# Ledger of designs, part 30: designed miniproteins, single chains, continued (3)

Each design is a single chain, and the fold is of that chain. pLDDT is the mean over its residues in the fold that is shown.

## One batch from the design tools (miniprotein)

Design m9010
Fold by ESMFold2-Fast:
Structure m9010 (fold): chain A 91 residues (1-91)
Amino acid sequence: SNQEKRRKILKELVEESKPLKTVGEELEFTKEKIAELEKVSDDPAAKAVIELLKGSIESFEAMVESIAKIMVQNGKADEKEAEAIKQEILK
């Protein structure tokens, strides 16, 4: 069933979340698991949980962007340095 497929995907997300992963690797892995969950989630409750997970990722990406923008605005980095900092955070 779709519910059993979702349980398997969620278990893999938890069990394969290693402490030594980079932020970028963890984000990419989480995005892949969310895409897998979307393919097997037909009920409104499951879709609502998926939208919360997507919102969490978008919020983190927006936070990284905001940090870079604030550094440029405060004269602590130029636009190229801010881009390099974003890439390092997401590495």
Scores: mean pLDDT 74

Design m9011
Fold by ESMFold2-Fast:
Structure m9011 (fold): chain A 96 residues (1-96)
Amino acid sequence: NIDQLISDLNTAISEGDANAALDALQSLKDFVTNIINNKQESLLSFNERQNITTAADQAFAYGVAVGNKDLVNAAVDLDVDLGVLDLKIAVDKVTK
């Protein structure tokens, strides 16, 4: 599902569809926040987290380029959620 959401976001950005990009980005954010809230951080591999971070960064750049504040804000929110996830995973590795 995550690969599909990243693919959808990348396609939307490539086609200049800001609404589709925002929808895909919000779906990625919901996926990440659900993992954090349900304490399922181990369900995302390092590579998957890096792929989502790259997608969020691309969405941020696109949002800035087209002047879409909702897209910029959604990308920042996703980057923050990914930072929280990375910290939780790092703490788990140190405490175990």
Scores: mean pLDDT 79

Design m9012
Fold by ESMFold2-Fast:
Order: C-alpha cells, then structure tokens, then sequence
Structure m9012 (fold): chain A 57 residues (1-57)
C-alpha cells in the first residue's frame, strides 16, 4: 500500500491530483489517505471520460 502511494505521487498528473485534493477535500496531497488519493484519481478519470479522451460515455 505504501509503495502504491509513492507510485500515485509520482504520476505525471501530480498537480492535477493536488488541485483535486484542494477542491474536494481541502487538503494537500501529502495529507490525503490512500483511499482519498484513489478517489481523486477516479474523479480525474471521470473528467477524462467527459472530455472523451478515454472513450467511455
């Protein structure tokens, strides 16, 4: 789990995750739990779906 957390922080979308953390949780990315980081990624994925980049409606 800690290794996965480090992988999530290394993602190219780090700044986007930081924005989502502030927006939805009012926290910095370092203050997020693993579950909160996974939710932030899920929200990012939904934004990509809405943009049509992941090819799902």
Amino acid sequence: LEEELEKLKKMPSKEQLEYLAKRYYNKEIEELSLDEIQEAIAKLVEELYKAGLRGET
Scores: mean pLDDT 61

Design m9013
Fold by ESMFold2-Fast:
Structure m9013 (fold): chain A 83 residues (1-83)
Amino acid sequence: SLEEAAELARKAYEAGKKGDPETASRYVQEAYDKALEAGHEGTARALRGAAKAMVEFSKKNDPQGAIGAARAAYLAAEEAAKR
């Protein structure tokens, strides 16, 4: 469900802030799966984009960029779940 996707994306953002980018990336990927299962392709695409961005920022040693991507994923999932 979108509510599960939003909760997973929130956990990703919290993990990112705690300096655990691997756990954050895993939660964003799980949120993507939940959004896709709920039939919300737009939200799923946003979550997939955020997961890819997190990986790329981590490779470039940009922790603030990775945290920002996780935050964007959380906001997109939360907004979708409110509808």
Scores: mean pLDDT 79

Design m9014
Fold by ESMFold2-Fast:
Structure m9014 (fold): chain A 98 residues (1-98)
Amino acid sequence: MELEELLKRAEERLEEFTAFLDAKSSPAVQAENAAARKQLLEDIRRTLAELHRLIQENKDTDPELAEEYREAAELVSRGLPVALAVARVLVRKAEEKR
């Protein structure tokens, strides 16, 4: 999986979602949405970068674990908040084992 493609998909999904919400929101709410989107995009970017690293480290020694990280990255790239939360737990658990 290409990290750049996953990041682009996440950015596009969040932009579409924010545009939908902004169409019905006051300027104050739009500003809050923009701040929340920026924070979420940064969390997604960091999580995808860590997952990509874990995939590369495990692809030859533990292919099943590498596939789990790939599936998590794909779900995070789709903009699913629960997928981001789960992926962050997987990254944290991997760091604790090293």
Scores: mean pLDDT 73

Design m9015
Fold by ESMFold2-Fast:
Structure m9015 (fold): chain A 67 residues (1-67)
Amino acid sequence: SIIERLRKVKEEAEKVGLGLAVRFIEGMIDQIEELERNGLDTSGVKAQAEQMIKEVEALIKEKKKAE
């Protein structure tokens, strides 16, 4: 599930102090869940979520490398 992947990357971002990234991920989860609850198309939002996961994972890796 894309929601489970977003939650996992959010937890890892919290551990390395990426507070702004955590808030963006929370907003993305809320948006996807609201669209799914209302039976609306989620394809575009899920594509944005995939890109967000990739970018945040890269930031987490750089943070861990610097520590």
Scores: mean pLDDT 82

Design m9016
Fold by ESMFold2-Fast:
Structure m9016 (fold): chain A 94 residues (1-94)
Amino acid sequence: VDKVTAGDKVYTSPVVLDYFKLVQEKGIDITPEKVSVELLEMLLEQGKLLYEAGFLKEALILYSKVVELSKKHPEVPESLREEAEKNLEKLKSL
């Protein structure tokens, strides 16, 4: 993957490219109907990486998705949901 398009802007950031490459390699379905603990952990890690790189909107989307999916799937550890919610609140305070 050489570049990613988001809205009217083309991104070639290594961080963004690594995220999309990881999603493609894992064949990951991020819809609420199919989720695993490993998927949510990966999304949380990618959200943190995007936040550190300054991609706040993308980080917000990933944190929100982890919170959403963890609420629908009670088998997911509460610690994972709590960490995602904490990161989401920090991002919203910016």
Scores: mean pLDDT 64

Design m9017
Fold by ESMFold2-Fast:
Structure m9017 (fold): chain A 71 residues (1-71)
Amino acid sequence: NKELLEKYRESLKGLEETIKTYEDKEKVEELAKKDKNGTYTKNMIEESGETSRRELPVVRERIKELEEKLE
């Protein structure tokens, strides 16, 4: 299913972006400073990054399986 594959690809992109933000300490500091309401506090970004890191291999595997079935 092409729609399902695209959805997983979007999820993968989001997960990779979150992980990149978590690994970039300067970017985490920037985001925390930018939002005076604390929406992007270091703790929030780090928690999101860890969750995304755990989900990354599962999403990658599903994308690979779907690509192989569609091609």
Scores: mean pLDDT 70

Design m9018
Fold by ESMFold2-Fast:
Structure m9018 (fold): chain A 70 residues (1-70)
Amino acid sequence: KVTEYAEKIKKLRDEANKATSPEEYEKILEEVQKLRDEIYKNAKTALDMYLIQEAKRIEEFVKKKLEELK
């Protein structure tokens, strides 16, 4: 259901903003990639496409933070 995906994206975004260690960012990256792929396989509406884009933004943010911590 779309509302479940939106809630999961909000949680991942909040976790990414609060994360302070490489281990936390790596865990968030795995979860957001998994969620993005799940939404992509089940995408049927413009809203699903929007949620995929939000997931990609979180993924890119986390990847950038991991790069900065190297």
Scores: mean pLDDT 78

Design m9019
Fold by ESMFold2-Fast:
Structure m9019 (fold): chain A 86 residues (1-86)
Amino acid sequence: MEEEIEKAVEEARKELEEKVKEFEKRTGDSVSARVLLHEAEEALEEARKKALEAESIEQAMKIIRDTKEEVLEKIERATEQALKNQ
C-alpha cells in the first residue's frame, strides 16, 4: 500500500510539474508558475497523508487521482485566463 501510494504521488508530481512548465512557456509568467508549483506540491503532500490514512488502496488511489485532476484543471484555467488577457 505505501509503495503504491508513493509511486502514484511521484507520477502525479511529474505530470503537475510538466503542466506548470507548459503554463510558464505559454504565458511567460514565471512568478505565477512558481506559485502554481508550490500549490501543487502542497496539495500532493496533503493527498499523500490522506491516502496513507485511507481504509483501502482503492480509496487511497482515488484521493491521489482526484487531487491530481483538480490541480491540473486549476493550472489549465490559469493558463486560459492569462492568455485571454494578452
Scores: mean pLDDT 85

Design m9020
Fold by ESMFold2-Fast:
Structure m9020 (fold): chain A 65 residues (1-65)
Amino acid sequence: MSPAERSLQFIVDVVTRHFGEEYPDLVAEMQRVLEELRAGRISEREALERMLRIVGELEALRERR
């Protein structure tokens, strides 16, 4: 497992544990990014960029809740 894949997996695990019930669609999107990275459909850079965007959306929703 690459360092980037390991870091992304850790982020998904943390977000799922804390927000999986409140924001299941965002968690599913994060899991899809990991699946696409593991399948070789996207680069590590693309996976990181998509993950950061999803995390940003989650932070914005959390601040307004």
Scores: mean pLDDT 78

Design m9021
Fold by ESMFold2-Fast:
Structure m9021 (fold): chain A 75 residues (1-75)
Amino acid sequence: PNKTPNVIKAAEAFRKLMKLMEEGAPEEEIREAAEEMFSYLENNKELDELMVEIITALAKGDYEKAKELQEKLKE
């Protein structure tokens, strides 16, 4: 299915997420922005949850946790 309008909203939410990360926003705000972005993509819930956690870890500079979560995507 073509989700062009939702993809545009996801892109805008991604821009907001990037700005929050650059500004050092609290983890809660970064998580909320990531969740909003993935809500427009309507992926598999498990995949969306893992992606939100990966983005949150990257935003906090926790690259080891982000790597561990990426490995879970293959399981």
Scores: mean pLDDT 70

Design m9022
Fold by ESMFold2-Fast:
Structure m9022 (fold): chain A 67 residues (1-67)
Amino acid sequence: MSPEELAEKLKEKGLAAVEKHAKENNASEQNIKRARELVEEGARLVKEGKEEEGDRLLAQGVITASE
Protein backbone atom coordinates (compact mmCIF):
# COMPACT_ATOMS: atom_id res chain seq x y z
CA MET A 1 0.00 0.00 0.00
CA SER A 2 1.36 3.42 -0.92
CA PRO A 3 1.77 6.14 1.76
CA GLU A 4 -0.97 8.09 -0.07
CA GLU A 5 -3.40 5.15 0.12
CA LEU A 6 -2.54 4.50 3.77
CA ALA A 7 -3.06 8.19 4.62
CA GLU A 8 -6.48 8.22 2.88
CA LYS A 9 -7.64 5.08 4.74
CA LEU A 10 -6.42 6.38 8.10
CA LYS A 11 -8.09 9.76 7.49
CA GLU A 12 -11.41 8.08 6.56
CA LYS A 13 -11.29 5.80 9.62
CA GLY A 14 -10.18 8.65 11.89
CA LEU A 15 -12.97 10.98 10.78
CA ALA A 16 -15.54 8.18 11.17
CA ALA A 17 -14.21 7.48 14.70
CA VAL A 18 -14.41 11.20 15.54
CA GLU A 19 -18.07 11.31 14.43
CA LYS A 20 -18.91 8.18 16.44
CA HIS A 21 -17.13 9.26 19.63
CA ALA A 22 -18.49 12.82 19.39
CA LYS A 23 -22.05 11.45 19.34
CA GLU A 24 -21.41 8.96 22.17
CA ASN A 25 -19.78 11.59 24.41
CA ASN A 26 -21.82 14.69 23.44
CA ALA A 27 -18.60 16.44 22.43
CA SER A 28 -18.62 20.21 21.96
CA GLU A 29 -18.34 21.76 18.49
CA GLN A 30 -14.89 23.08 19.49
CA ASN A 31 -13.66 19.58 20.41
CA ILE A 32 -15.11 18.10 17.20
CA LYS A 33 -13.38 20.79 15.12
CA ARG A 34 -10.05 20.22 16.89
CA ALA A 35 -10.41 16.44 16.57
CA ARG A 36 -10.96 16.71 12.80
CA GLU A 37 -7.95 19.04 12.45
CA LEU A 38 -5.74 16.55 14.33
CA VAL A 39 -6.93 13.65 12.13
CA GLU A 40 -6.25 15.61 8.93
CA GLU A 41 -2.80 16.70 10.19
CA GLY A 42 -1.98 13.12 11.22
CA ALA A 43 -2.97 11.77 7.80
CA ARG A 44 -0.73 14.40 6.16
CA LEU A 45 2.25 13.26 8.24
CA VAL A 46 1.60 9.61 7.26
CA LYS A 47 1.54 10.66 3.60
CA GLU A 48 4.94 12.36 4.10
CA GLY A 49 6.38 9.12 5.57
CA LYS A 50 6.18 10.14 9.24
CA GLU A 51 3.93 7.25 10.21
CA GLU A 52 4.68 7.28 13.97
CA GLU A 53 3.94 11.01 14.34
CA GLY A 54 0.92 10.78 12.04
CA ASP A 55 -0.55 7.80 13.91
CA ARG A 56 -0.11 9.64 17.21
CA LEU A 57 -2.02 12.70 15.95
CA LEU A 58 -4.78 10.52 14.47
CA ALA A 59 -5.21 8.80 17.85
CA GLN A 60 -5.13 12.18 19.66
CA GLY A 61 -7.90 13.43 17.37
CA VAL A 62 -10.17 10.51 18.28
CA ILE A 63 -9.41 11.00 21.99
CA THR A 64 -10.21 14.73 21.70
CA ALA A 65 -13.65 13.87 20.25
CA SER A 66 -14.28 11.77 23.40
CA GLU A 67 -13.60 14.73 25.74
Scores: mean pLDDT 81

Design m9023
Fold by ESMFold2-Fast:
Structure m9023 (fold): chain A 80 residues (1-80)
Amino acid sequence: MSKEIGEKAKRAGEEAKEAAKRYEEARNDPSTPGSVFAGASIRAVGSGVEALLLGEKAEKLGYKEEAEIAYEGAKAAGIK
């Protein structure tokens, strides 16, 4: 379980950063369909929450670098 939680936290943080970037692109492009904007918003929030939760678990297990990546992703998504 040890390395797995660290890897999951890192991936969640990276996914949250990408989702946040997609959401920002959708907000800044007036041609973006409402459905695409809504989907990007949902993905950003969901990914950010997952990154925060996995980051906390990774930090408690000593995976501080992976936890920091997760926290950065959550912060980019507006969750932290």
Scores: mean pLDDT 80

Design m9024
Fold by ESMFold2-Fast:
Structure m9024 (fold): chain A 86 residues (1-86)
Amino acid sequence: GPSKLKRTGLALIEAGDLEHAFLIAAMGLKSPDVEERLAAVEVLKELALTGDARIRARAVHYLELALKDEYEEVREAAKEALEEIA
């Protein structure tokens, strides 16, 4: 994929390592690179869809933080992710 973060995060979710996937995505939202922040939003969305209530709550919180991103592209991706999770 276009981002190593997205590839690694999704692979960790597939392996059931949700805590590690969450940590990578949460750190990714702090990246100066817009592509890495977009990848983090995608990983957080997939984490929220896994059915783990604690991971879902944390992923939703970080997606809500991404709604305040300086780039509209990241804000739009976070909004779409929150709509898919609802």
Scores: mean pLDDT 87

Design m9025
Fold by ESMFold2-Fast:
Structure m9025 (fold): chain A 60 residues (1-60)
Amino acid sequence: EPAPLAPEELVRRAEALAAAGDYAGAAAWYQLLLDVFGDTLSPEERAALEARLAEARARA
């Protein structure tokens, strides 16, 4: 198990949950990523994650 909670890893987990139909779980991972790493992300990366979070919430 690659243990580091890197932003990249959190995105992969969220995408896997969304692919499985767990949009609530995907939204939780995107929210955690924004809460923990939002300040270290580029403006474009943050905007993309906010969009994915909104989409996951809309489907949950």
Scores: mean pLDDT 77

Design m9026
Fold by ESMFold2-Fast:
Structure m9026 (fold): chain A 97 residues (1-97)
Amino acid sequence: MIESIVDEVLKELGVDEKWREPIIKAVRIVQELSKFPLSEEDIRLIALILALAVKNGYITSEKEIEFFAKALVAGLGWLFNIDLTKLQVEAIRKLKE
């Protein structure tokens, strides 16, 4: 399931397949650290946020994506100087298309 969602998101956003495995691992980190079970839509939203962060150059390495995933759970987007609200709104927009 996670793999299929990530593959779809990468194709939709035109993100390089080299980010497939890092994003899958990052989504699994968010799922493990989540205080409640994640739905398929929640997993897709997380994958979209991560792929958009990669696409916009906020994340350039596997270490950064893993830390970003942990920061998403903690709500610490300020650590990356990222407006998480903007990324979240864009991800939600893509889900509704």
Scores: mean pLDDT 75

Design m9027
Fold by ESMFold2-Fast:
Structure m9027 (fold): chain A 92 residues (1-92)
Amino acid sequence: MKPRPATPEELERARRDGEELAQKAVNASSPSEQAAYLTALMLLIVGYDLEFGPEAARAVAEGVIEAAQKSTKNPDLAAELRALAERVLEEL
């Protein structure tokens, strides 16, 4: 499938979607809920990359980093999410 360039509004949405799902993952009250949000986040990154290309996938990863930096509830998961998002930014 050929991705189309994202609009500025779509890039802002991608970043907000990434931040929101990452925030839900670090604030999850159970391991199963956390796993569900992490799975949704991976699918979100892949979906944005397939539809809009690497610029939109990078926007999602930037949102994840922002949520991880603000998290105090689960610092270990926040650090893991930040490292994963930074790796996505490196490879796109």
Scores: mean pLDDT 79

Design m9028
Fold by ESMFold2-Fast:
Structure m9028 (fold): chain A 87 residues (1-87)
Amino acid sequence: MSLREIQQRAVALGTRITREALALQETDPALAQAAWEAAAKISKGIEALRKGDVKTAIEYLKAAIPLAEKVSPALAKEVEEIVKDLE
């Protein structure tokens, strides 16, 4: 898989997690906060990828995994697959 394809997958995943955070805001503010933090770390990972800093991108994406897992194990697994494709 190309670096560009991995970046696009990370962007799409970050957008989905942000939408989940918005949906959770009224019903579960704690999960909404976890989703916002996961999206922020994914965003920092994407920024690192755009700069060619794959190592920093992996660190930010790995940091997003436990936050995404609080929201959904499926979202955490998608982050893990992106990390695996970068390693």
Scores: mean pLDDT 85

Design m9029
Fold by ESMFold2-Fast:
Formats: C-alpha cells, sequence, structure tokens
Structure m9029 (fold): chain A 99 residues (1-99)
C-alpha cells in the first residue's frame, strides 16, 4: 500500500508540473496564478503522502483539481484541461488506496 501511495504521489507531482507548463503555453497572462495553484497541489499531495489517513487533505486536493479541470475546459485550455483530468484520475486512485 505505501509503495503504491508513493508511486501515485510521484506520478501526480509530474502531471502537475506538465500542467503548469501547459497553462504557461496556453494562457501566459495567468501563468503566475497557475504556478501558485500547482505549488499548492504539490504541497497537498506531499501532505497526503505523510498523513494518508487524513481525509481532509485528499478531499481538498480532489475539489481543487476538479475545479481546475472545469475552469480550464470553460476557458478553452484544452491541454491544461486534459492534464487536470489525468491528475483527477490519479487523485481518485490515491483516495481509494488511502481509504
Amino acid sequence: KEEKINKLVEQIKKLVRDYEAAVAAEDPAHAEEYKRFADSIIKLVEEVKKNPKDSINIGVLTVAVAVAYTTDKNLGLERAAALASEILDKVTELDKIVK
């Protein structure tokens, strides 16, 4: 279980960095805002890894990524939205393991 959590956390962190790069390319005017958002998601994922039984951190992470996906879709940021969807899938898989 712990090995699976560590693997998913690293996959999510990599996808979040790819997401940051995609947003910087598709919406450079908001790149700083999305960088701060990406940094907050990475912090939350590290907190889930340290305290996997804390359901608040995984809940906040899930909502934050779902909001990013919906926002990016509505703004027409196709690459960012696709990456946010992949992050949400990995976060959902992580939630199933920590519960």
Scores: mean pLDDT 81

Design m9030
Fold by ESMFold2-Fast:
Structure m9030 (fold): chain A 98 residues (1-98)
Amino acid sequence: MKFEEALSKLPPDEVVEETLTKALREAQAIVDRALAEWAPHLTPEQLRRVRIELSNAVVAAVLRAIGDLLEGKITPEEAAQKILDDVREAVERVLARA
């Protein structure tokens, strides 16, 4: 399922939308900061691979958290924290292999 389609299925709760949007912005900032710091130490091929792997990790974390939220397994605040934790872990794993 596409991220946009998953997001459109959330209840019309302004707090849910705001909480997840803020988490997504913070997750993207974590990725952008890591890429900026590591770019001088990577070849163009390594940087391309890391960018793709981190982008996929962000999408996967968001879809997983939204899935759990839609199933009533977690709160919006727990979903936001899970996205941030999963993205930080993905950054550490991907860069350790670069």
Scores: mean pLDDT 78

Design m9031
Fold by ESMFold2-Fast:
Structure m9031 (fold): chain A 81 residues (1-81)
Amino acid sequence: MPLTDEELRAVTEAVVAWARANPDRLSPAVRAAIDALEAQPAPSLQQQEDVLRLLAHEALTRDPELAAFLRSLGVRFQEAL
């Protein structure tokens, strides 16, 4: 994703807040990844990027509202097809 480290942290925080507000919209895999990220006091940038990549993939395949929200945060999707 074409995000700086600072943008990645800000987007991750916004996504976590959105996920807490909309827990029923998450797949078990995405929910587990977000829970694991929140359990860490200092998550790595790679871990944050991995969670955002997983969420972006699910948003593009089944949740257009979430995809629109992620785009509003500056997330650029990278999909093979």
Scores: mean pLDDT 69

Design m9032
Fold by ESMFold2-Fast:
Structure m9032 (fold): chain A 106 residues (1-106)
Amino acid sequence: METVELERTIRVGGKTVEETKENAKRAIDSVEDEATGLAQSLKGKKLKVKLTAVIVAPDMSEEDIKEVEEFIREAVKEAEQRVKEANPETEVEFELEIKVEKLEVP
């Protein structure tokens, strides 16, 4: 089976945990739309989506960062499921790497 790879990096941040989650969801939805369109062209093939999510959180606590990470993992899993359901003749796999960039300003 031929495997096609889609590599995307998203950078997400906000003033609050809620804003960061909203921005992450919008970015993940964009990747989902792109993956769905690509998968539609790949009937009988495999699509591997490699997503790197960078959380930019200069003012977040470790607990808040963990909450955002869990939200991103769940949202990506749901996106993978939706792409699979929309493209049953394409084998779809999402790989997620989460990175945190935290810069404390005094």
Scores: mean pLDDT 83

Design m9033
Fold by ESMFold2-Fast:
Structure m9033 (fold): chain A 96 residues (1-96)
Amino acid sequence: SRQIGINYLDQAAQYSSQARDLALRGGSLDDILRQLNQALRYSQLASRYVSPSIGRTLLSTLRSAIDSARRGDLRRTAGQSSGVRNMNLGLSNLFR
């Protein structure tokens, strides 16, 4: 249902926001990766409720954010996490 998709997008946006905030303040890599992996999990669940093209973009951007975090590129991680958050919120609003 649309409501289940909305809930998954909202959860993914929340975890992406937490990852962004951690990256901006120089939080631990383990904490950043935990938030990003949760965002990835909920984005994978949400991808069943969006077009395949949008789903691929969400998942690829989030995987790139995880790679940036692992390389210690916190500025890029914050930017990519913000992008995922905005995309998830935009999709959630379109489904409402």
Scores: mean pLDDT 86

Design m9034
Fold by ESMFold2-Fast:
Structure m9034 (fold): chain A 83 residues (1-83)
Amino acid sequence: MEVKIEGEGSEVTKEAARHVALTILENNAKTEEEVEEAIKKAREENPLTNKVEIKYKVEGNTITIEATDKETGEKIVVTITKK
């Protein structure tokens, strides 16, 4: 399993992106529906996630998460590849 974090953002934006990625991994989410449920759970568990807009894409074994800071517009992209 490979996790790659790219982009520019505050420590808060990075932490929100990390929390979402960890929730996806902990729930072993594989489908778009499962990823969406994991993101919803992450938002309920950590209020820092409310500071970012979350977009996701599922392509085979790769999950891409884009976290955009609502105040600055800065984006952190997390790519999770299951091997």
Scores: mean pLDDT 80

Design m9035
Fold by ESMFold2-Fast:
Structure m9035 (fold): chain A 83 residues (1-83)
Amino acid sequence: MLTPEQLEEIRKLMQKILDLAEKKASPEDVQKIRELLNELYEAILNGDKEKALSIINQLRDLFKKHGIEEALKELDKIVEILK
């Protein structure tokens, strides 16, 4: 189970991702990213690793679409915490 410290780090990384998306993505894709980040956080809390990985892949595709390379790096940090 993830520690409270790991959950707080994930929350901070998710906020950084959202801030980066708001600067570079369309408003429609920012909303989609926000919804996917919320779903990812719930999947993590529920220990649903398969659902979490599926959402991470959807986020990666959106970040690649908009060239948000820094968001990909922040997302990879979340993946490392989940190992």
Scores: mean pLDDT 86

Design m9036
Fold by ESMFold2-Fast:
Structure m9036 (fold): chain A 75 residues (1-75)
Amino acid sequence: APPAEPEPAYEVVEFEVSEDGTVRIRLRDTKNGAVAEGEADKNGNTRARQSAGVDPSVAEALAEAAKALIDMLEK
């Protein structure tokens, strides 16, 4: 089995879908208060932001998820 490492607990503190198709997702680390944010707009622009102490891949995954949601909303 892969090694079980203690991961910080994340909670969704913001999930917004705007009428224009912009999606924003924000997570917060419940232990240290660090945040990761992913956003995508209907023009295909993505933004990923994180505070110190959060793996950059988390914010990137959120931006990718937001973009996928926009693609689904445009269908």
Scores: mean pLDDT 70

Design m9037
Fold by ESMFold2-Fast:
Structure m9037 (fold): chain A 72 residues (1-72)
Amino acid sequence: GKSTKLLLSNLPEDTDLAKLTTLLQSSLPSVRLVPLSPTKALLVADNTSERDLALGLLRMYYQGAVQAQELA
C-alpha cells in the first residue's frame, strides 16, 4: 500500500511523544506522532519513505519493541 500512516503499538507507557516527535523531526521534518493511548500512537508522514525511515529510527530507539501496522 501507499499509506503514509502507521499505527504504532507497544510504546513504553512513559513515552514522551512530544520529545520523540522532536527527535524524529530533526531528521524527518514531515513526521508527526498523534497520541491514541499510553502505549499507542499514529505515525503520519508526507510519504512512505519518510514513514519507513521514522519506523526504523523508532525500532533502533526502542530496540525493536515497537509494533507497526499500515493503515489505509
Scores: mean pLDDT 79

Design m9038
Fold by ESMFold2-Fast:
Structure m9038 (fold): chain A 87 residues (1-87)
Amino acid sequence: MKAKSSMPELSPVEQKMSEIMKKIVEEALEKHPDLPEEVQKRIVGELLRKFREIMEKLRAGEITEEEAIELMEKESRRIVEEALEEA
């Protein structure tokens, strides 16, 4: 498994996690079009932080790819819900 800088950083699991995150954010924005930019940025920042945390656990072998996808979906929904409650 030799890779150069041109190889995409996104593995299949990272791609699925990214799609889940994007879908959840899009659904939240459609339901709350008047959501302040500050709250939107907070949601994105928290999601990116959780994505990184889950990826670090996956790369360390602490969780499986299936667990990473499931965690990303659950945590993304929680992050959006918590941010919307504060708005």
Scores: mean pLDDT 77

Design m9039
Fold by ESMFold2-Fast:
Structure m9039 (fold): chain A 64 residues (1-64)
Amino acid sequence: LSTIERVIMHETGLSAEEVREAVEIARREGLEAGARKLVELAQSRGVPLSLEQAKNALEALLKE
């Protein structure tokens, strides 16, 4: 797990598997698709996350 992945997990309450699912969607379908999935997952945990915040987090993870 990268430091960025751990920060996302801490801030959103998501599991490593859920974060990785969003990363895989970003790799296959593009950054916006992955970011939308991250937002949906965070909302399911009661955490408001903007699309822009999700895109920035995934972009940082994809560069690692």
Scores: mean pLDDT 79

Design m9040
Fold by ESMFold2-Fast:
Structure m9040 (fold): chain A 71 residues (1-71)
Amino acid sequence: MLREALEEVARLIARGSKETLLRNVLPDAPADTPLEELAERAARDWADLMGLSEEEKEYLVRVVREELAAR
């Protein structure tokens, strides 16, 4: 996948990351799991579903962290 496409997907994941929504999607996650970890799990699950390389997955997670920090 192109780097620019990964950045846009990461921004969509970060912007859509509400604790309530992520808790509904990841109900087995511990209640004390931080929002950023829930968003990273969602990003990794999406990357695995799409068959991304480990490098692309790592990049996606990094951009998600950066977008969450910019909130």
Scores: mean pLDDT 73

Design m9041
Fold by ESMFold2-Fast:
Structure m9041 (fold): chain A 92 residues (1-92)
Amino acid sequence: LADPERARELLLEAAELLRRAAEAAKDPELREALLRLARRVEEAAEDPSALTLSVLAIHAAVLRLVAEKLGDRETAELVREALELIHRALEA
């Protein structure tokens, strides 16, 4: 990454959005999956790499789709915002 410090800031914001998504989540399995993803994003912030961020972006996209399928629009929107921040971190 060209700017690891910028990537770190974006990832910490993404992790916070994922924690908020978990709090909003109606499905307990989705909630646990979002908390695990938030932890992984926080860990990636310490040493961000293109490969790790790409995998996390795919995982976030899958959880967003799950939230949409469950009709949980609030959780889906928060995950979408987190995914945008992960993509911005990849561009940093």
Scores: mean pLDDT 88

Design m9042
Fold by ESMFold2-Fast:
Structure m9042 (fold): chain A 109 residues (1-109)
Amino acid sequence: TTPTVGLRFEGIDPEKAEEVAEAARKAARDYGLTAVVQISADGRTLLVGLSHAPSDEQAAEAAIAVLKAVAPYLKPGARVTISADGLTDEQVERIAAAARELGFEVRVL
């Protein structure tokens, strides 16, 4: 299975949604991945898909980079939902721990 991470951010300012999306794309690109980024119709939710990572470690590092890039645009306590496939439980918890440290309310699927 190719490692895949999905991040769903809630509480985006619609006026900043495209700027936040570009920050997420850039963070993933800096880690050698292409992020698929979707903004909800109301501009308040951002979906970031990270797939085709060469390793679970690289998928986790890219996900953490996206979390760090998006965090400045959100209020403390904004929600992030994390989904992961092909990652170890330890790598999933590493992503979740990084999100909590950045001030997110975290849900893991």
Scores: mean pLDDT 84

Design m9043
Fold by ESMFold2-Fast:
Structure m9043 (fold): chain A 82 residues (1-82)
Amino acid sequence: MATDEEIELLKLTLKELYEDGIKELIITLEDGRKVTIILKSETKVIVKEGDKEIEVDLDKDKEKASYLIELLKKASEVLGIK
């Protein structure tokens, strides 16, 4: 499970991206899989992988926030879309 410090850093990073007008992140994982992260707000994202869609509330769901952090650690490429 991610630390509170890692979750706060993720929240800060997503807030900065959202304020810069970035609405989606396309992440290519080390195994070549692509995951889309949709920024709904500064604290809420949707993670899409194939047919799977998971809503993550960074303030309420520490387990899902930890999953997102581990996913980002496996990223080989990240593309921001405005």
Scores: mean pLDDT 80

